# Designed miniproteins, single chains, continued (4): the designs that were tried, part 95

Each design is a single chain, and the fold is of that chain. pLDDT is the mean over its residues in the fold that is shown.

## One batch from the design tools (miniprotein)

Design m15515
Fold by ESMFold2-Fast:
Structure m15515 (fold): chain A 67 residues (1-67)
Amino acid sequence: GMAEAKRAVENAERAVEAARFLGLPEEAIQRAEEYVKKAREALEAGDAEKAIEYARLAQETVSEALG
């Protein structure tokens, strides 16, 4: 539901912030931020499923950059 989607987006935003603090490649950070932006837009539109999916893609982008 929307509460789950909101938590997923918030977790993705924290993951991107941590990636910036750790000095991960700027290209990976920018790509993850783009997914977070899409997740927030979906959340604002009331599309919980789409928000969760984009948040997941942001987290995967950060995880890949971590190795």
Scores: mean pLDDT 88

Design m15516
Fold by ESMFold2-Fast:
Structure m15516 (fold): chain A 57 residues (1-57)
Amino acid sequence: SEQEKTLKENKQLLEKTLKDAKEYLKRVSEEDPSKEKEYEKGLEELEKAIEESLSSM
């Protein structure tokens, strides 16, 4: 159904968002450790939100 296509696209978009966030954290940790804690907290909250969204689909 059309809904299956939409769900798959949304899932891929959420996964890409999480991947991008993880790459940003890696960069920050390598260049400036002082930003690591703030990014880590944001990433954890984002990861939980994405996991809940994916689980609810």
Scores: mean pLDDT 76

Design m15517
Fold by ESMFold2-Fast:
Structure m15517 (fold): chain A 56 residues (1-56)
Amino acid sequence: LVDKVREYFKNMGIGEALSLTNREFASYIKEKLGLSSDEYTDDQVYDAALKALGSA
């Protein structure tokens, strides 16, 4: 998951997405990467995004 989010951030602008709530941001990433809610929760996607940005 972290690798998919990292690749997306590397290739796309994310500035506008960072202005969203954490839930909206997670939903945005899930939509862009084609992830289902059954595969990953919004919290898991948001955590992966923070790790991808280097926030441990």
Scores: mean pLDDT 66

Design m15518
Fold by ESMFold2-Fast:
Structure m15518 (fold): chain A 75 residues (1-75)
Amino acid sequence: DKFEAELLEALALMIIGVNKTILTTNELSPEEKKLLEEAIELAEEAVRAAEAGDLERAEELLKRALELLKKADSL
C-alpha cells in the first residue's frame, strides 16, 4: 500500500518534470502544448491524491495523463 502510493507519486512527478522540460525547451505545436499542459495538471492532481492516500484517484488521474501524452505523441 505505502509502496504503491510512493510509486504512483514518483511516476506522476516524473511526468510533471519531463513535460515541463519539453514545454520550456522545445518548439511544439499549440495542440501539442495544450495536451502536455493538461497532462501536467492531471499528474499534479495525481501527486496530491497519492499524498492523501487516495490511490484509486491517483491511478485514475495518472491513466488520464498518460492517455493525453499518447495523443500528443500521435500528432
Scores: mean pLDDT 78

Design m15519
Fold by ESMFold2-Fast:
Structure m15519 (fold): chain A 67 residues (1-67)
Amino acid sequence: SELLELLQEIGRAIREGDIERARRALEKLVEMGVISEEEAREILEAIENGDYERAERLLVRIAVRQL
């Protein structure tokens, strides 16, 4: 599943602090209609601020919503 692969990619990017990897995967989720541009921006801002707990929590909420 492309959705599962993108969610895993974002989770890895969050743990590594890789903003560009997270941005690209989040942009694909927006294109797929899974998340809004606002939700993608909130996750990216959390990563930029070093708030990885918040970024991961937001990602988990998105994943649960899609199950």
Scores: mean pLDDT 85

Design m15520
Fold by ESMFold2-Fast:
Structure m15520 (fold): chain A 80 residues (1-80)
Amino acid sequence: EKKKLYEEAIEKLKEAVKAYFDGNKEEAREYAKKALELAEELIKLGDKESAKKIASGVLKLAEELGDKELAKRAKELIEK
């Protein structure tokens, strides 16, 4: 359960990074949001360590995208 959710979050984050390097900033933003939603679910299931790893990746990408709202949301998750 937790392992599969973490693997899905990692896959979404990889897709977000790929879209960013391909110049598709909108697609990168959507995948990053999906990865963060999965990280929020990991927190609810008690896997804070995996969730923080995903959120850290989302934060870095959000900073590269200039998405202040997404960066703030990711940082709040890391600080839980």
Scores: mean pLDDT 84

Design m15521
Fold by ESMFold2-Fast:
Structure m15521 (fold): chain A 94 residues (1-94)
Amino acid sequence: MVEAIAEAFAEALERKDYLRLETILGDIGGLVKQGKSQEAAEAAKKVGEIAEKHGELDLAARAYRIASKAYEADGKLEESQEAKKKAEELQKKA
């Protein structure tokens, strides 16, 4: 469930539990491998937005890169390019 993933990520971020945050990003990447690309893209975008709002630009960039790959796997090439550009912009600020 995308909402549960976003809530878990927000909680881990408040606690600065970076190992948990990395595990959540890995789990989202795993959804792409399972063929759940739309769910993965939505989850990755939401956690990227949460990370960006908290100033965690490296985590946000990583999340948007996962979103880009997930959108590409789902055939949403325009959204994939937008997420990729967002990740590149965030990485330059980190």
Scores: mean pLDDT 84

Design m15522
Fold by ESMFold2-Fast:
Structure m15522 (fold): chain A 93 residues (1-93)
Amino acid sequence: MEEALRLAEEALELGRRARRLGLEAVRKSTGEDLPPAIAAALLGIGAEFSARKALELVRSGGDPEVALRLAREGLRDGRAALRLAEEVLARVA
C-alpha cells in the first residue's frame, strides 16, 4: 500500500509537469512542431489521469495490484511526455 501510494504521488507530480510543459509546447509550436507538441500534452494528460486513479484506489482501499499498475503506467507516460515536451520546447523557445 505505502509503495503504491508513493509511486502514485510521484506519477501525479510528473503528470502535472508533463501536462504543463506539453500545453506550453502546443502554445509555442507551429507547423512541423505542432504534432509532437500535441502528443506530449495528451501523454501528460493521460499520465495525470492514471496517477489520480491510482491515488483514488489507494485511498479507497481498492485493488493494490491495479493501483500499482496505474501508478507505473503514469510514471512511464509522464516521463515520456516530459521528454517529448522538453525536446519540442528546445526547438521553439
Scores: mean pLDDT 84

Design m15523
Fold by ESMFold2-Fast:
Structure m15523 (fold): chain A 79 residues (1-79)
Amino acid sequence: MKEKALEAANLAADALVRQGRFDLARETYEKVRKLIEEGKYEEALKFALDAVRQLPDSPFTEAARERIEKLLEEVEKEK
């Protein structure tokens, strides 16, 4: 499940960077990486998703959100 959490970190950081939220992108990426290192994959995915949800709705932000939601669902099913 580490790969799914890392994919979510990259998706959230990319979405935040595209919106010019560079500080939030860095903070989100570092926080998600720390949660992954602690084995907290579900929490990592939720943090990434919450960060993307702070952005204005756009096709690329919606795509990132939907992908992270699917990744979170897959992690929760594999508990």
Scores: mean pLDDT 81

Design m15524
Fold by ESMFold2-Fast:
Structure m15524 (fold): chain A 54 residues (1-54)
Amino acid sequence: MLEGVNLEFRALSYLSEGKNEKAAELLEKAAEIYESEGDTETAKKYREMAKKVK
């Protein structure tokens, strides 16, 4: 939970710097964390964000 939020913040930082590929990687990691916690809906949203920022 907190780990995923931290990854989202880092991803947003990379997006503001124009590093979309790095941001996508962090969003995918956040999705994996939420899936392991049972938050399938949140995990899907993070994966979709990762695809959109590439």
Scores: mean pLDDT 77

Design m15525
Fold by ESMFold2-Fast:
Structure m15525 (fold): chain A 60 residues (1-60)
Amino acid sequence: LDSYKYYLKLLEEEEKAIEEARKRFSNDPQALADIDRTREVLQKNKESINKKIEEIKKKL
């Protein structure tokens, strides 16, 4: 569980970096598309990890 929580924190820091990049490249449609794709992957990873944490808690 603690390893998953630590990984979640790293993903949250990466999410902040993505938001800052999105603001910097607001006028670049290609960069925004790449950033959005990266953000989508990050969100899916966060959801997957949260799901695994909840499943482990239920089976304890």
Scores: mean pLDDT 76

Design m15526
Fold by ESMFold2-Fast:
Structure m15526 (fold): chain A 110 residues (1-110)
Amino acid sequence: MEELLKITMERAEEALKKNPENLVAASIVGAGYALKGDLEKAKELLPYTEKAIKENPDDSATWTFLGIIYLALKDYEKAIEYFEKALELDPNNELAKKYLEEAKEKLKKE
């Protein structure tokens, strides 16, 4: 499971080096930096993730990546909104389910 996320991140980093305008790769890399706690790099890639959603609003994975970035930035209300959108598009999105529960827990603790 963690191996697949690591491989996906490494492939996305390679794709982004070959094409810096690759919005899908930028979204994966941005979420990866957010999960590692590199908030400055996650913020740099946030506009590309938002652009990816505008170009393909039906991509559950991209909504999940945007949610992860906002969760790391402690914008729990936006994170919840984006994870709920991801689950509306794909109810079997386990990554969105996991981080939605985390975001809800963080929001409840006031």
Scores: mean pLDDT 80

Design m15527
Fold by ESMFold2-Fast:
Structure m15527 (fold): chain A 59 residues (1-59)
Amino acid sequence: MEEEAERLLDEVLEKALAQGIIDEKTARSFREALEAYRKRFGRSDEEIVAYYRHLLDLL
């Protein structure tokens, strides 16, 4: 089952790439950061989900 945070991150990165705000290398770094966060802090990603939703509203 795919996590909500991963889905929202993909949407943010797709919009940012389409607008030319970030490049593929930067997008990869954001995905790696999410994976590192989950390994360090466990299953709770509520704060990350809220943050990514906010970014989608700004894009």
Scores: mean pLDDT 68

Design m15529
Fold by ESMFold2-Fast:
Structure m15529 (fold): chain A 89 residues (1-89)
Amino acid sequence: SMEEKVEKLRDVAYRLAQELGSLAVERKDPRLVEATRELMRLVAETDWSDPEKLKEALNEFLSRLEEEFADDPEVQALIRRAKEEIDKI
């Protein structure tokens, strides 16, 4: 169902937010704090939306994050896993 797809996409986003947030605390990197906040805001604003639109928005966020952290293999690994999980939904 569309609701089930939205829930799965939100679960991927919440796990990524937890991982980015933990890394932000560890590294004291304000860019990771902002990325975590942006991701959570994106999910909150799309709770009742079309799962395809949420999927597109998440992939756009991940692509921007990938560019910002191009030289960060740990962040790149988190992005890759999130994209792989989203592609399965």
Scores: mean pLDDT 84

Design m15530
Fold by ESMFold2-Fast:
Structure m15530 (fold): chain A 93 residues (1-93)
Amino acid sequence: MSNEEILKEIDELVSKAVEAVRAGDFETAVEYAEKILELLKKNPFASEEDIKAVQKAVDSLREAAEKGDRYGAEVALTLLVMIVSLIKKEFEK
Protein backbone atom coordinates (compact mmCIF):
# COMPACT_ATOMS: atom_id res chain seq x y z
CA MET A 1 0.00 0.00 0.00
CA SER A 2 1.36 3.45 -0.91
CA ASN A 3 1.62 6.22 1.72
CA GLU A 4 -1.10 8.12 -0.18
CA GLU A 5 -3.43 5.08 0.00
CA ILE A 6 -2.76 4.74 3.76
CA LEU A 7 -3.52 8.45 4.35
CA LYS A 8 -6.76 8.06 2.35
CA GLU A 9 -7.75 5.04 4.48
CA ILE A 10 -6.98 7.05 7.65
CA ASP A 11 -9.21 9.91 6.36
CA GLU A 12 -12.06 7.44 5.76
CA LEU A 13 -11.63 5.96 9.27
CA VAL A 14 -11.58 9.48 10.82
CA SER A 15 -14.86 10.32 9.02
CA LYS A 16 -16.44 7.06 10.26
CA ALA A 17 -15.26 7.73 13.85
CA VAL A 18 -16.81 11.23 13.75
CA GLU A 19 -20.12 9.80 12.45
CA ALA A 20 -20.08 7.09 15.17
CA VAL A 21 -19.57 9.65 17.98
CA ARG A 22 -22.39 11.82 16.54
CA ALA A 23 -24.66 8.73 16.53
CA GLY A 24 -23.72 7.95 20.17
CA ASP A 25 -22.01 4.72 19.01
CA PHE A 26 -18.84 5.19 21.06
CA GLU A 27 -17.79 1.51 20.85
CA THR A 28 -17.70 1.71 17.02
CA ALA A 29 -15.80 5.03 17.25
CA VAL A 30 -13.16 3.29 19.44
CA GLU A 31 -12.84 0.48 16.83
CA TYR A 32 -12.16 3.03 14.05
CA ALA A 33 -9.70 4.95 16.27
CA GLU A 34 -7.81 1.69 17.03
CA LYS A 35 -7.59 0.96 13.27
CA ILE A 36 -6.09 4.44 12.71
CA LEU A 37 -3.49 3.71 15.41
CA GLU A 38 -2.61 0.32 13.80
CA LEU A 39 -2.14 1.96 10.37
CA LEU A 40 0.12 4.66 11.86
CA LYS A 41 2.22 2.03 13.70
CA LYS A 42 2.84 0.18 10.39
CA ASN A 43 4.08 3.32 8.60
CA PRO A 44 7.49 5.06 8.93
CA PHE A 45 6.08 8.61 8.50
CA ALA A 46 4.57 8.52 12.01
CA SER A 47 7.09 9.25 14.78
CA GLU A 48 7.11 7.39 18.12
CA GLU A 49 5.86 10.62 19.79
CA ASP A 50 2.98 10.86 17.27
CA ILE A 51 2.05 7.21 17.93
CA LYS A 52 2.08 7.81 21.71
CA ALA A 53 -0.14 10.90 21.28
CA VAL A 54 -2.65 8.91 19.16
CA GLN A 55 -2.55 6.05 21.71
CA LYS A 56 -3.46 8.50 24.52
CA ALA A 57 -6.36 9.87 22.45
CA VAL A 58 -7.61 6.31 21.74
CA ASP A 59 -7.29 5.40 25.45
CA SER A 60 -9.25 8.56 26.42
CA LEU A 61 -11.97 7.73 23.88
CA ARG A 62 -12.20 4.15 25.21
CA GLU A 63 -12.50 5.40 28.83
CA ALA A 64 -15.22 7.90 27.81
CA ALA A 65 -17.09 5.11 25.95
CA GLU A 66 -16.98 2.82 29.02
CA LYS A 67 -18.36 5.64 31.23
CA GLY A 68 -20.96 6.84 28.68
CA ASP A 69 -19.23 10.25 28.81
CA ARG A 70 -20.38 11.95 25.61
CA TYR A 71 -18.37 15.14 26.29
CA GLY A 72 -15.20 13.15 27.03
CA ALA A 73 -15.70 11.12 23.83
CA GLU A 74 -16.05 14.33 21.75
CA VAL A 75 -12.90 15.84 23.34
CA ALA A 76 -10.88 12.63 22.78
CA LEU A 77 -12.07 12.42 19.15
CA THR A 78 -11.15 16.09 18.56
CA LEU A 79 -7.63 15.43 19.88
CA LEU A 80 -7.31 12.33 17.66
CA VAL A 81 -8.44 14.26 14.55
CA MET A 82 -6.01 17.12 15.34
CA ILE A 83 -3.01 14.77 15.87
CA VAL A 84 -3.81 12.86 12.64
CA SER A 85 -4.08 16.19 10.72
CA LEU A 86 -0.64 17.26 12.02
CA ILE A 87 0.92 13.91 10.99
CA LYS A 88 -0.58 14.28 7.49
CA LYS A 89 0.68 17.88 7.21
CA GLU A 90 4.25 16.82 8.07
CA PHE A 91 4.08 14.02 5.45
CA GLU A 92 2.60 16.35 2.74
CA LYS A 93 5.82 18.49 2.82
Scores: mean pLDDT 82

Design m15531
Fold by ESMFold2-Fast:
Structure m15531 (fold): chain A 86 residues (1-86)
Amino acid sequence: SEKLRELAEKLAEEAEKYLEEAEKALEEGDIEKAKEYLLQAEISLGLLKIVRGLAKLIGDEEVAKEADEKIERLEERIKELKEKLA
C-alpha cells in the first residue's frame, strides 16, 4: 500500500527529527528538553511499529521490510541517547 509506505516514511522522519532535537538539547545541557524530545521520538517509533504490524497482517512484505530497517536504526539511536541520559 502506497499510503501505508508514506505513513511509515513520515513516522520515521518525525522520530529522526525528534532525536536530532533531543541530541541538540543534550549538547546544550537541557536534560529536561532532551527527555521530552526523546519521549516524542519513542511515540513516533511506537506508531511506526504499529504500521509495520499492519503491513505484515495485510501481506505487504515490502513495506514491512522497509519499516523493520527504519525501526532498527531508530532503536539503536534511542538506546545510545538513553545511555547518555542515564
Scores: mean pLDDT 89

Design m15532
Fold by ESMFold2-Fast:
Structure m15532 (fold): chain A 64 residues (1-64)
Amino acid sequence: GPKVALVYGETMELARKTGLRLKKEEGYDFAVPVAGLSEEEAEELAKLARENSDAEVEVVKAEE
């Protein structure tokens, strides 16, 4: 299935910028930016996505 980055960060702008970089530079097919989630909440969301799709979902923390 597709390689997907679930990118969590303090702001949507930071998560979006990190996601675009991951698609361009690290071979992710899709990046899903989320703001306001903790690492634990992002991992729970990724688990649900893995259980309900063929996607290879990796959780990535957005950094400046």
Scores: mean pLDDT 84

Design m15534
Fold by ESMFold2-Fast:
Structure m15534 (fold): chain A 58 residues (1-58)
Amino acid sequence: MPREGVVLEDFPAFTPDAITLRKGDRVLVLREVDEAFVWAKNLETGEEGLVPRDVLEV
């Protein structure tokens, strides 16, 4: 089930599959990927991709 979260710290994208996050951005977590990453949409930018779990509060 998709859940909204908030970005806790800035994260610049380092691969084509990752998205850039800014502290305070709202994201929609679409699915789990692994222990380190989720697949999410940044609701501020409209970008969708891999985001680290440890920079999110969900």
Scores: mean pLDDT 80

Design m15535
Fold by ESMFold2-Fast:
Structure m15535 (fold): chain A 84 residues (1-84)
Amino acid sequence: MEAERKKLKEEVEEKRQEAQRIADLSLRVGALDLAQLSQQTVEAGQKLLEALEAGDEEAAKKYLEETEKLWKKVQEMVAELGLP
């Protein structure tokens, strides 16, 4: 359980940092919808990290699903726009 939470925390931190980078890039190229979606992903990831730190497994599962759903949308939009 603890090792699994640590692994999830690391994966979420990496995705949150990448989403922030995508938000910054999106603002630079004028992709406002992608910037907003990426910011929502960062916020969901933050809630997931807080749940993982608190050991709240039910909240962590809920926010993990939300963060993964948002992250998939970000990746799809990045691919559609041809962004690096």
Scores: mean pLDDT 80

Design m15536
Fold by ESMFold2-Fast:
Structure m15536 (fold): chain A 78 residues (1-78)
Amino acid sequence: MEVEVLTKDGKKVKVEIKEGMSIDEFMEKLEKAGVVPGALGRIYASILKLEGVKLTKEDAIRLAEAINKGQELERKYA
């Protein structure tokens, strides 16, 4: 499955997610795709890590939304 995330320059990229992927592996894939998670994305990733080592599709979508919202807010208010 794929999620869409915003890069630091505001472009959308698709990142492949595999069931059972760790949060750290997912964050590494985002970094390689040119995505900077920002404060909101890092906080949400930390919360998911506390709940377990397996990334669900729903958690991945929510993390992508947190990253995208953080990017929008930083762009508007920075």
Scores: mean pLDDT 71

Design m15537
Fold by ESMFold2-Fast:
Formats: sequence, C-alpha cells, structure tokens
Structure m15537 (fold): chain A 77 residues (1-77)
Amino acid sequence: KLEEVRKILEEAEKLYKEGKVEEALKLLEDGAKRYPELRDLLLAARYEIKAQATGSAEDQAEAERLREKAREAVAAA
C-alpha cells in the first residue's frame, strides 16, 4: 500500500542523512521487490540517492525516467 511505501521512503531518506547510503539503497531495493505496483517510485528514489552520492548523470537520468513512470502508477492507484 502507498502508506507502507511512504514509510520506506522516509526511512531511506533518514539513513541517507545519517551517511548510511548502502543501507538506504538496499532498503529501497528490497521495498521495490515487496511492492511491485510502486516499484518505479522506490527505484527512482534509489537512483536519485546513488546519483547524489556518485555525481552520475546516467543515474540521475534513470531516476527521472522512473519518476515519470511512477507518477502514472501512483495516479492509477
């Protein structure tokens, strides 16, 4: 459900702010497996954190692409 995914996104942001980047990425990846209907939303957040940590333009572009797909899925939910 969207509320459970929101809690996962909140926890991942908290982990990232604490410098636990790898744990944040793993939490989002595991969440995407558990909530396939909202997978693109969780993966977009994962690529966004990875892009911020590495400076990767490719990861940033992938995050934006997944965010657009997630927008459609969230609107349909």
Scores: mean pLDDT 80

Design m15538
Fold by ESMFold2-Fast:
Structure m15538 (fold): chain A 106 residues (1-106)
Amino acid sequence: AEEAARAFQALLDAVSKGDPKAQEAVIKIARSLAERARRHLTPEQAAEVDRLAQEMIDAAKKGDGKATAEALSRLLALVSRHLPRDEQAEIVRYFEEEVVKAAKEL
């Protein structure tokens, strides 16, 4: 978790500097999180997750690290409200692994 938090902050800083690799990594992570979450959600909840993932993508493309982090926090909060604990743990673990991997490529 601590390594993943540092990795995510490094990605957000790179996004804010307009790094295309960081932007691509955040876009990939947002899409993958939404895809995994959709499997466990109602159609209405899935549409909400897709909107939050799109907000995260749009913020990253604009180089807005703060808005990117805010959209992610809202997406993870939705996952925490609606998914069983096992599925939540899987999504969080996937996210942590992907941000660490992406930060190593910066």
Scores: mean pLDDT 86

Design m15539
Fold by ESMFold2-Fast:
Structure m15539 (fold): chain A 61 residues (1-61)
Amino acid sequence: EEELREVFTEWAKESDLSETELNRVIIRAYKILQEKSDNPTKEEFREALKEAEKIVRKELE
């Protein structure tokens, strides 16, 4: 839990997305992780965040 929170914080610092958009990305990233693994690693969370960000940005179009 703490490790995943740290990864999100680092990613969020590099993003110009609003708080609402950031929340959408993290919610979707967790959903992606649940489908792939019951024991997610930092690396899996980083990949899920990338995938979630692409989906959220596409929905904002």
Scores: mean pLDDT 74

Design m15540
Fold by ESMFold2-Fast:
Structure m15540 (fold): chain A 65 residues (1-65)
Amino acid sequence: MEEELEREITVALGRMYLALGKLLYEKRNDKEAAKEALEKAVKLFEEAGDEEAAEEARKRLKEVE
């Protein structure tokens, strides 16, 4: 169950960084901060094995570049 809990936490952190990246880009027009947050989201989702969420984060990252 430790592995499952760690994955759940990692996915939750990824979702938080994804939301943060979107807000930084859309509300503050801060491309640097948005890119950093989205890169962290991609890494977290990849570590968790959530390919769908990782792909969403990658699409958002491309929009910021």
Scores: mean pLDDT 81

Design m15541
Fold by ESMFold2-Fast:
Structure m15541 (fold): chain A 68 residues (1-68)
Amino acid sequence: NIEEALKLLEEYKKTASPGEQSLLDGVIELLKKKDLEGALKGLEMLIRYGSAKLQALAREVKELVEKT
């Protein structure tokens, strides 16, 4: 569910560092224009290079996006 994924990303962004906010903005923009392939690629990058909290969020969001 894209709506659920966007809600989770937007909520996390409110307390994220400026660097994390920029990365999240990229994924949010891709999801808003329904570029699911680009969004999934962005989420994989967050899972590999993000903080522990960001990795957990990105994994949850990825599952929601893959569920369509």
Scores: mean pLDDT 82

Design m15542
Fold by ESMFold2-Fast:
Structure m15542 (fold): chain A 76 residues (1-76)
Amino acid sequence: AYKRAIELKPNFAIAWFNLGGVLSNLKRYDEAVEAYKQAIELQPNSAMAWDALGFALEKLKRYDEALEAYKQALKL
């Protein structure tokens, strides 16, 4: 059960994370935030996804939300 869940969730989580990265490179940070949130919903223990979410929120000047995302990355 655990390994099969990880195989399904990381596949979709990685796709959402990569979409967020592309959107961030295009400076479409609002959409990047949504993509990273989907990655985190599928795999909450991804420090990389929390860090990327924090960066995108910081670019949007949503500093309080960025701080919380970075703190979540540090807890993992």
Scores: mean pLDDT 81

Design m15543
Fold by ESMFold2-Fast:
Structure m15543 (fold): chain A 98 residues (1-98)
Amino acid sequence: ATEEAIEGAREAAEEAGRSPEFEAEVEGGTVTIRAADTPAALEAARGLAEVVGSSKGVKAELEGGTVTIEIKDDEIGAASAKGVAGAAYAAAQAAAGG
């Protein structure tokens, strides 16, 4: 993975983990976010998957309140990495604030 993709994944995990409603793990360019079983957290996880999954160079999957985000190890993934971190921050706020 490029340094930018790895850094973006780490930053996204850190931002998501700021919310008590989210549990975040990072491995290379992949971030796994688990939402608490609250309506606000589940809605935030779904919104996050939709937003980041629409970005080029990023793959997002939602399964049972778990969002898995894979940032591609290329220039397109690197360019999207900052946006992924920003989306994770917004989702973390929504999960805690609903």
Scores: mean pLDDT 79

Design m15544
Fold by ESMFold2-Fast:
Order: C-alpha cells, then sequence, then structure tokens
Structure m15544 (fold): chain A 55 residues (1-55)
C-alpha cells in the first residue's frame, strides 16, 4: 500500500541521514555532496508519495 511504501521510505531516509552525519572529517567534499544528493532525492520522493496519499 502507499502507507507501507511511505513508512519504508522514511526508514531508509533516516538510515542515509545517519550515515551522512557519521562521515569522517577527511571525507572528500565531492563524496559528501553525492551522499547529500541521494538523501535529498529520497526525501523529495517521500514528500511526493505523501502528497499523492493526501490527494
Amino acid sequence: SKEEAIAETEEEVERLRRELEELPESTPETMKLFLRLIVGGTEAFLERLRKELEA
């Protein structure tokens, strides 16, 4: 269901965000940017799913 997909995606976003926060200080900025893009894209997808559920 859409509700299950939203819940599953929320868990994935939280996992990715935690990984991003735990990156060592020596991590290249390009790598950090790449991970931020993945997190942001997943969050945008989640928000779209929520809007579809509300509509």
Scores: mean pLDDT 77

Design m15545
Fold by ESMFold2-Fast:
Parts: C-alpha cells; sequence; structure tokens
Structure m15545 (fold): chain A 97 residues (1-97)
C-alpha cells in the first residue's frame, strides 16, 4: 500500500463526504485521534475503499467499508483525480476535535 499523504488538522480535498465520514467514525470511536482512508487509484481517479479510526498508539478502533458508509450515513463515494501510479493509496487525517 502506497502512503502519499498525511494530514494532521488540515484541510481535506473532498470536504463534504470526508467530513461526514470523520464525524461518523468519531461518534463510533470517541478515542480516535486519526482517520485512515484507503483509496484505489484507477485511470487517474482515486476512489475511497475503506476508512479506519485509530487511537494515538496506532491501534485500529473501528474499520468500515465504503458500502457501510453509504448505508449508515448516505455519503456519495468520495473520489479525486490524481496523477501518479495505479494501486492502493493510504491517507491519514488527524482528528483533534
Amino acid sequence: MIRVTRVTGGKYGTPGPIEKIIDYLKKKAPEATEVRLTWRITDGVAELVSAEALDANGNVLIRTSVDELAKEIGVPRPRAEVTGPEGDLETTIGVID
């Protein structure tokens, strides 16, 4: 898995769906300090596959798939256009609120 981006308290590239995912995971795992997003890159498009909430020690508190997120919170599948190699991409977002 290719890790390209780590964001700690920063802006998200796709605010609406990503913000809803973060809020959902924080409600399920209040001890979470980070959210890890797994993306699949095909044809220059990164699509979200799964999201995980992690504690300060890097332990996974909850894992959810994009299908579960669509069912539970009705978010459209987050996607972004990217340049770079195809494959899996991992991004980590700091959650401080």
Scores: mean pLDDT 64

Design m15546
Fold by ESMFold2-Fast:
Structure m15546 (fold): chain A 60 residues (1-60)
Amino acid sequence: SILEEYKAYIASKLSEEEQRKAFAVLDQTMAVFKDETPEEQEKALKYTVDRILEIAKKRK
């Protein structure tokens, strides 16, 4: 699924602790958009991933 692809992508960029938090956020995003089109779900996941990575960069 698209969710699993984004989880795999973000896992390569984050520590194990950050991965656990990021996965929870991605799961919540999919739960919120579960009744939307696949295109809207992908947009929501991409936006969420971009925000997670921006926050991770600020910590470095």
Scores: mean pLDDT 79

Design m15547
Fold by ESMFold2-Fast:
Structure m15547 (fold): chain A 58 residues (1-58)
Amino acid sequence: GPRDSPAVPGVDAELGRRVYELLRERGIDVSAAELQRRLGLSPALARRIADFFRELFG
């Protein structure tokens, strides 16, 4: 649509785990830079996701 929704709060928990597992299985470091390049995420989203993983797993 013309106006995109802000960050999806509920998706973070499930998607975060899914992405983390996939990245780990593929040998990709969970960093804001890699998330931006690989998934095309905005810097804010990539940073938030990387920090989320670091808090849970790191």
Scores: mean pLDDT 66

Design m15548
Fold by ESMFold2-Fast:
Structure m15548 (fold): chain A 93 residues (1-93)
Amino acid sequence: LAEEAKELAEKALEAAKEGKGAEAAELAAEAAGLAAEAAKPGDKEAAEAANLAAKAGVEAAKVAAEKGDRRATARAAGAAAGAAGAAWYAGAK
């Protein structure tokens, strides 16, 4: 789960770098979901996966917003918030 979340978050960051806001938002949302499932108090690997998913969500939201894609921007922002919550729960700041 944590490793899968990291892989999806890395793919989301790659899609964001390529300007694919909607694809990046979808991948970031999937990464955030897996990071939330993996999150356990004191789990460093789950915390790292959640932090990466949060970063992917932020970058996806920026790209989607630049293109005027309101739906993708909202989805990516939601993914970033959810992943940040998972990171907090796992003990990462």
Scores: mean pLDDT 80

Design m15549
Fold by ESMFold2-Fast:
Structure m15549 (fold): chain A 60 residues (1-60)
Amino acid sequence: MEEARRYAELAERYAREGNSEKAAEYAKLAIQAGGPEVAIAEGRRAGGGMATAVWEESKR
């Protein structure tokens, strides 16, 4: 849970900076650590859903 939140915060930060590649990498790590529902919820808390498109692309 703590790891998922940390990675989700990093994914949202990189998405805001326009670094979609790093945002996708950290989004995938967050999903791996806590599952997609938890990762997306933590991402919305951290960045207001700025990386929502990245979360969708990370669902392989």
Scores: mean pLDDT 69

Design m15550
Fold by ESMFold2-Fast:
Structure m15550 (fold): chain A 67 residues (1-67)
Amino acid sequence: GSDKADLRQELAEEMARTGSREEAIKNLLEKGYSEEDIKEVLETIEKMRQGGLDGSRALAAAEAAAA
């Protein structure tokens, strides 16, 4: 639910801060998030990226450059 949206945001912030997925995961575990919840959020992010969020942004940028 909404709790996983908060975890996703925290993961993104930790990845931006540390520059490392492994360090971000470690920091989230230290904050009390479970490894299972972190893995589920990572799978959701990967599925969303493959499902077109990054692709949609790249496509929009390519279309803007081609116009």
Scores: mean pLDDT 69

Design m15551
Fold by ESMFold2-Fast:
Structure m15551 (fold): chain A 82 residues (1-82)
Amino acid sequence: MKIEVKDVVSDPERALRAATRAAGLILEGKAANIVAVSPDELRVEATDKPLTEEEKQALLDAIGETVRAAREGRPVKAVTVK
């Protein structure tokens, strides 16, 4: 499985909400994609692909950075699992 961190959401509050929802799904053992539909819209999609412990931690770390960036007013990135 490939983990990609891509640019960029112009709305930090939407990025924070999407990251929080994705983290919840990952903690439930599901892979989650944060998909940029437009610069102003993020979608969170669950997948049925099982995550290894290493993949789960890497995704949570990437989402944690998105949350930190959003809270600090820095550019935020979409996180995608393939």
Scores: mean pLDDT 62

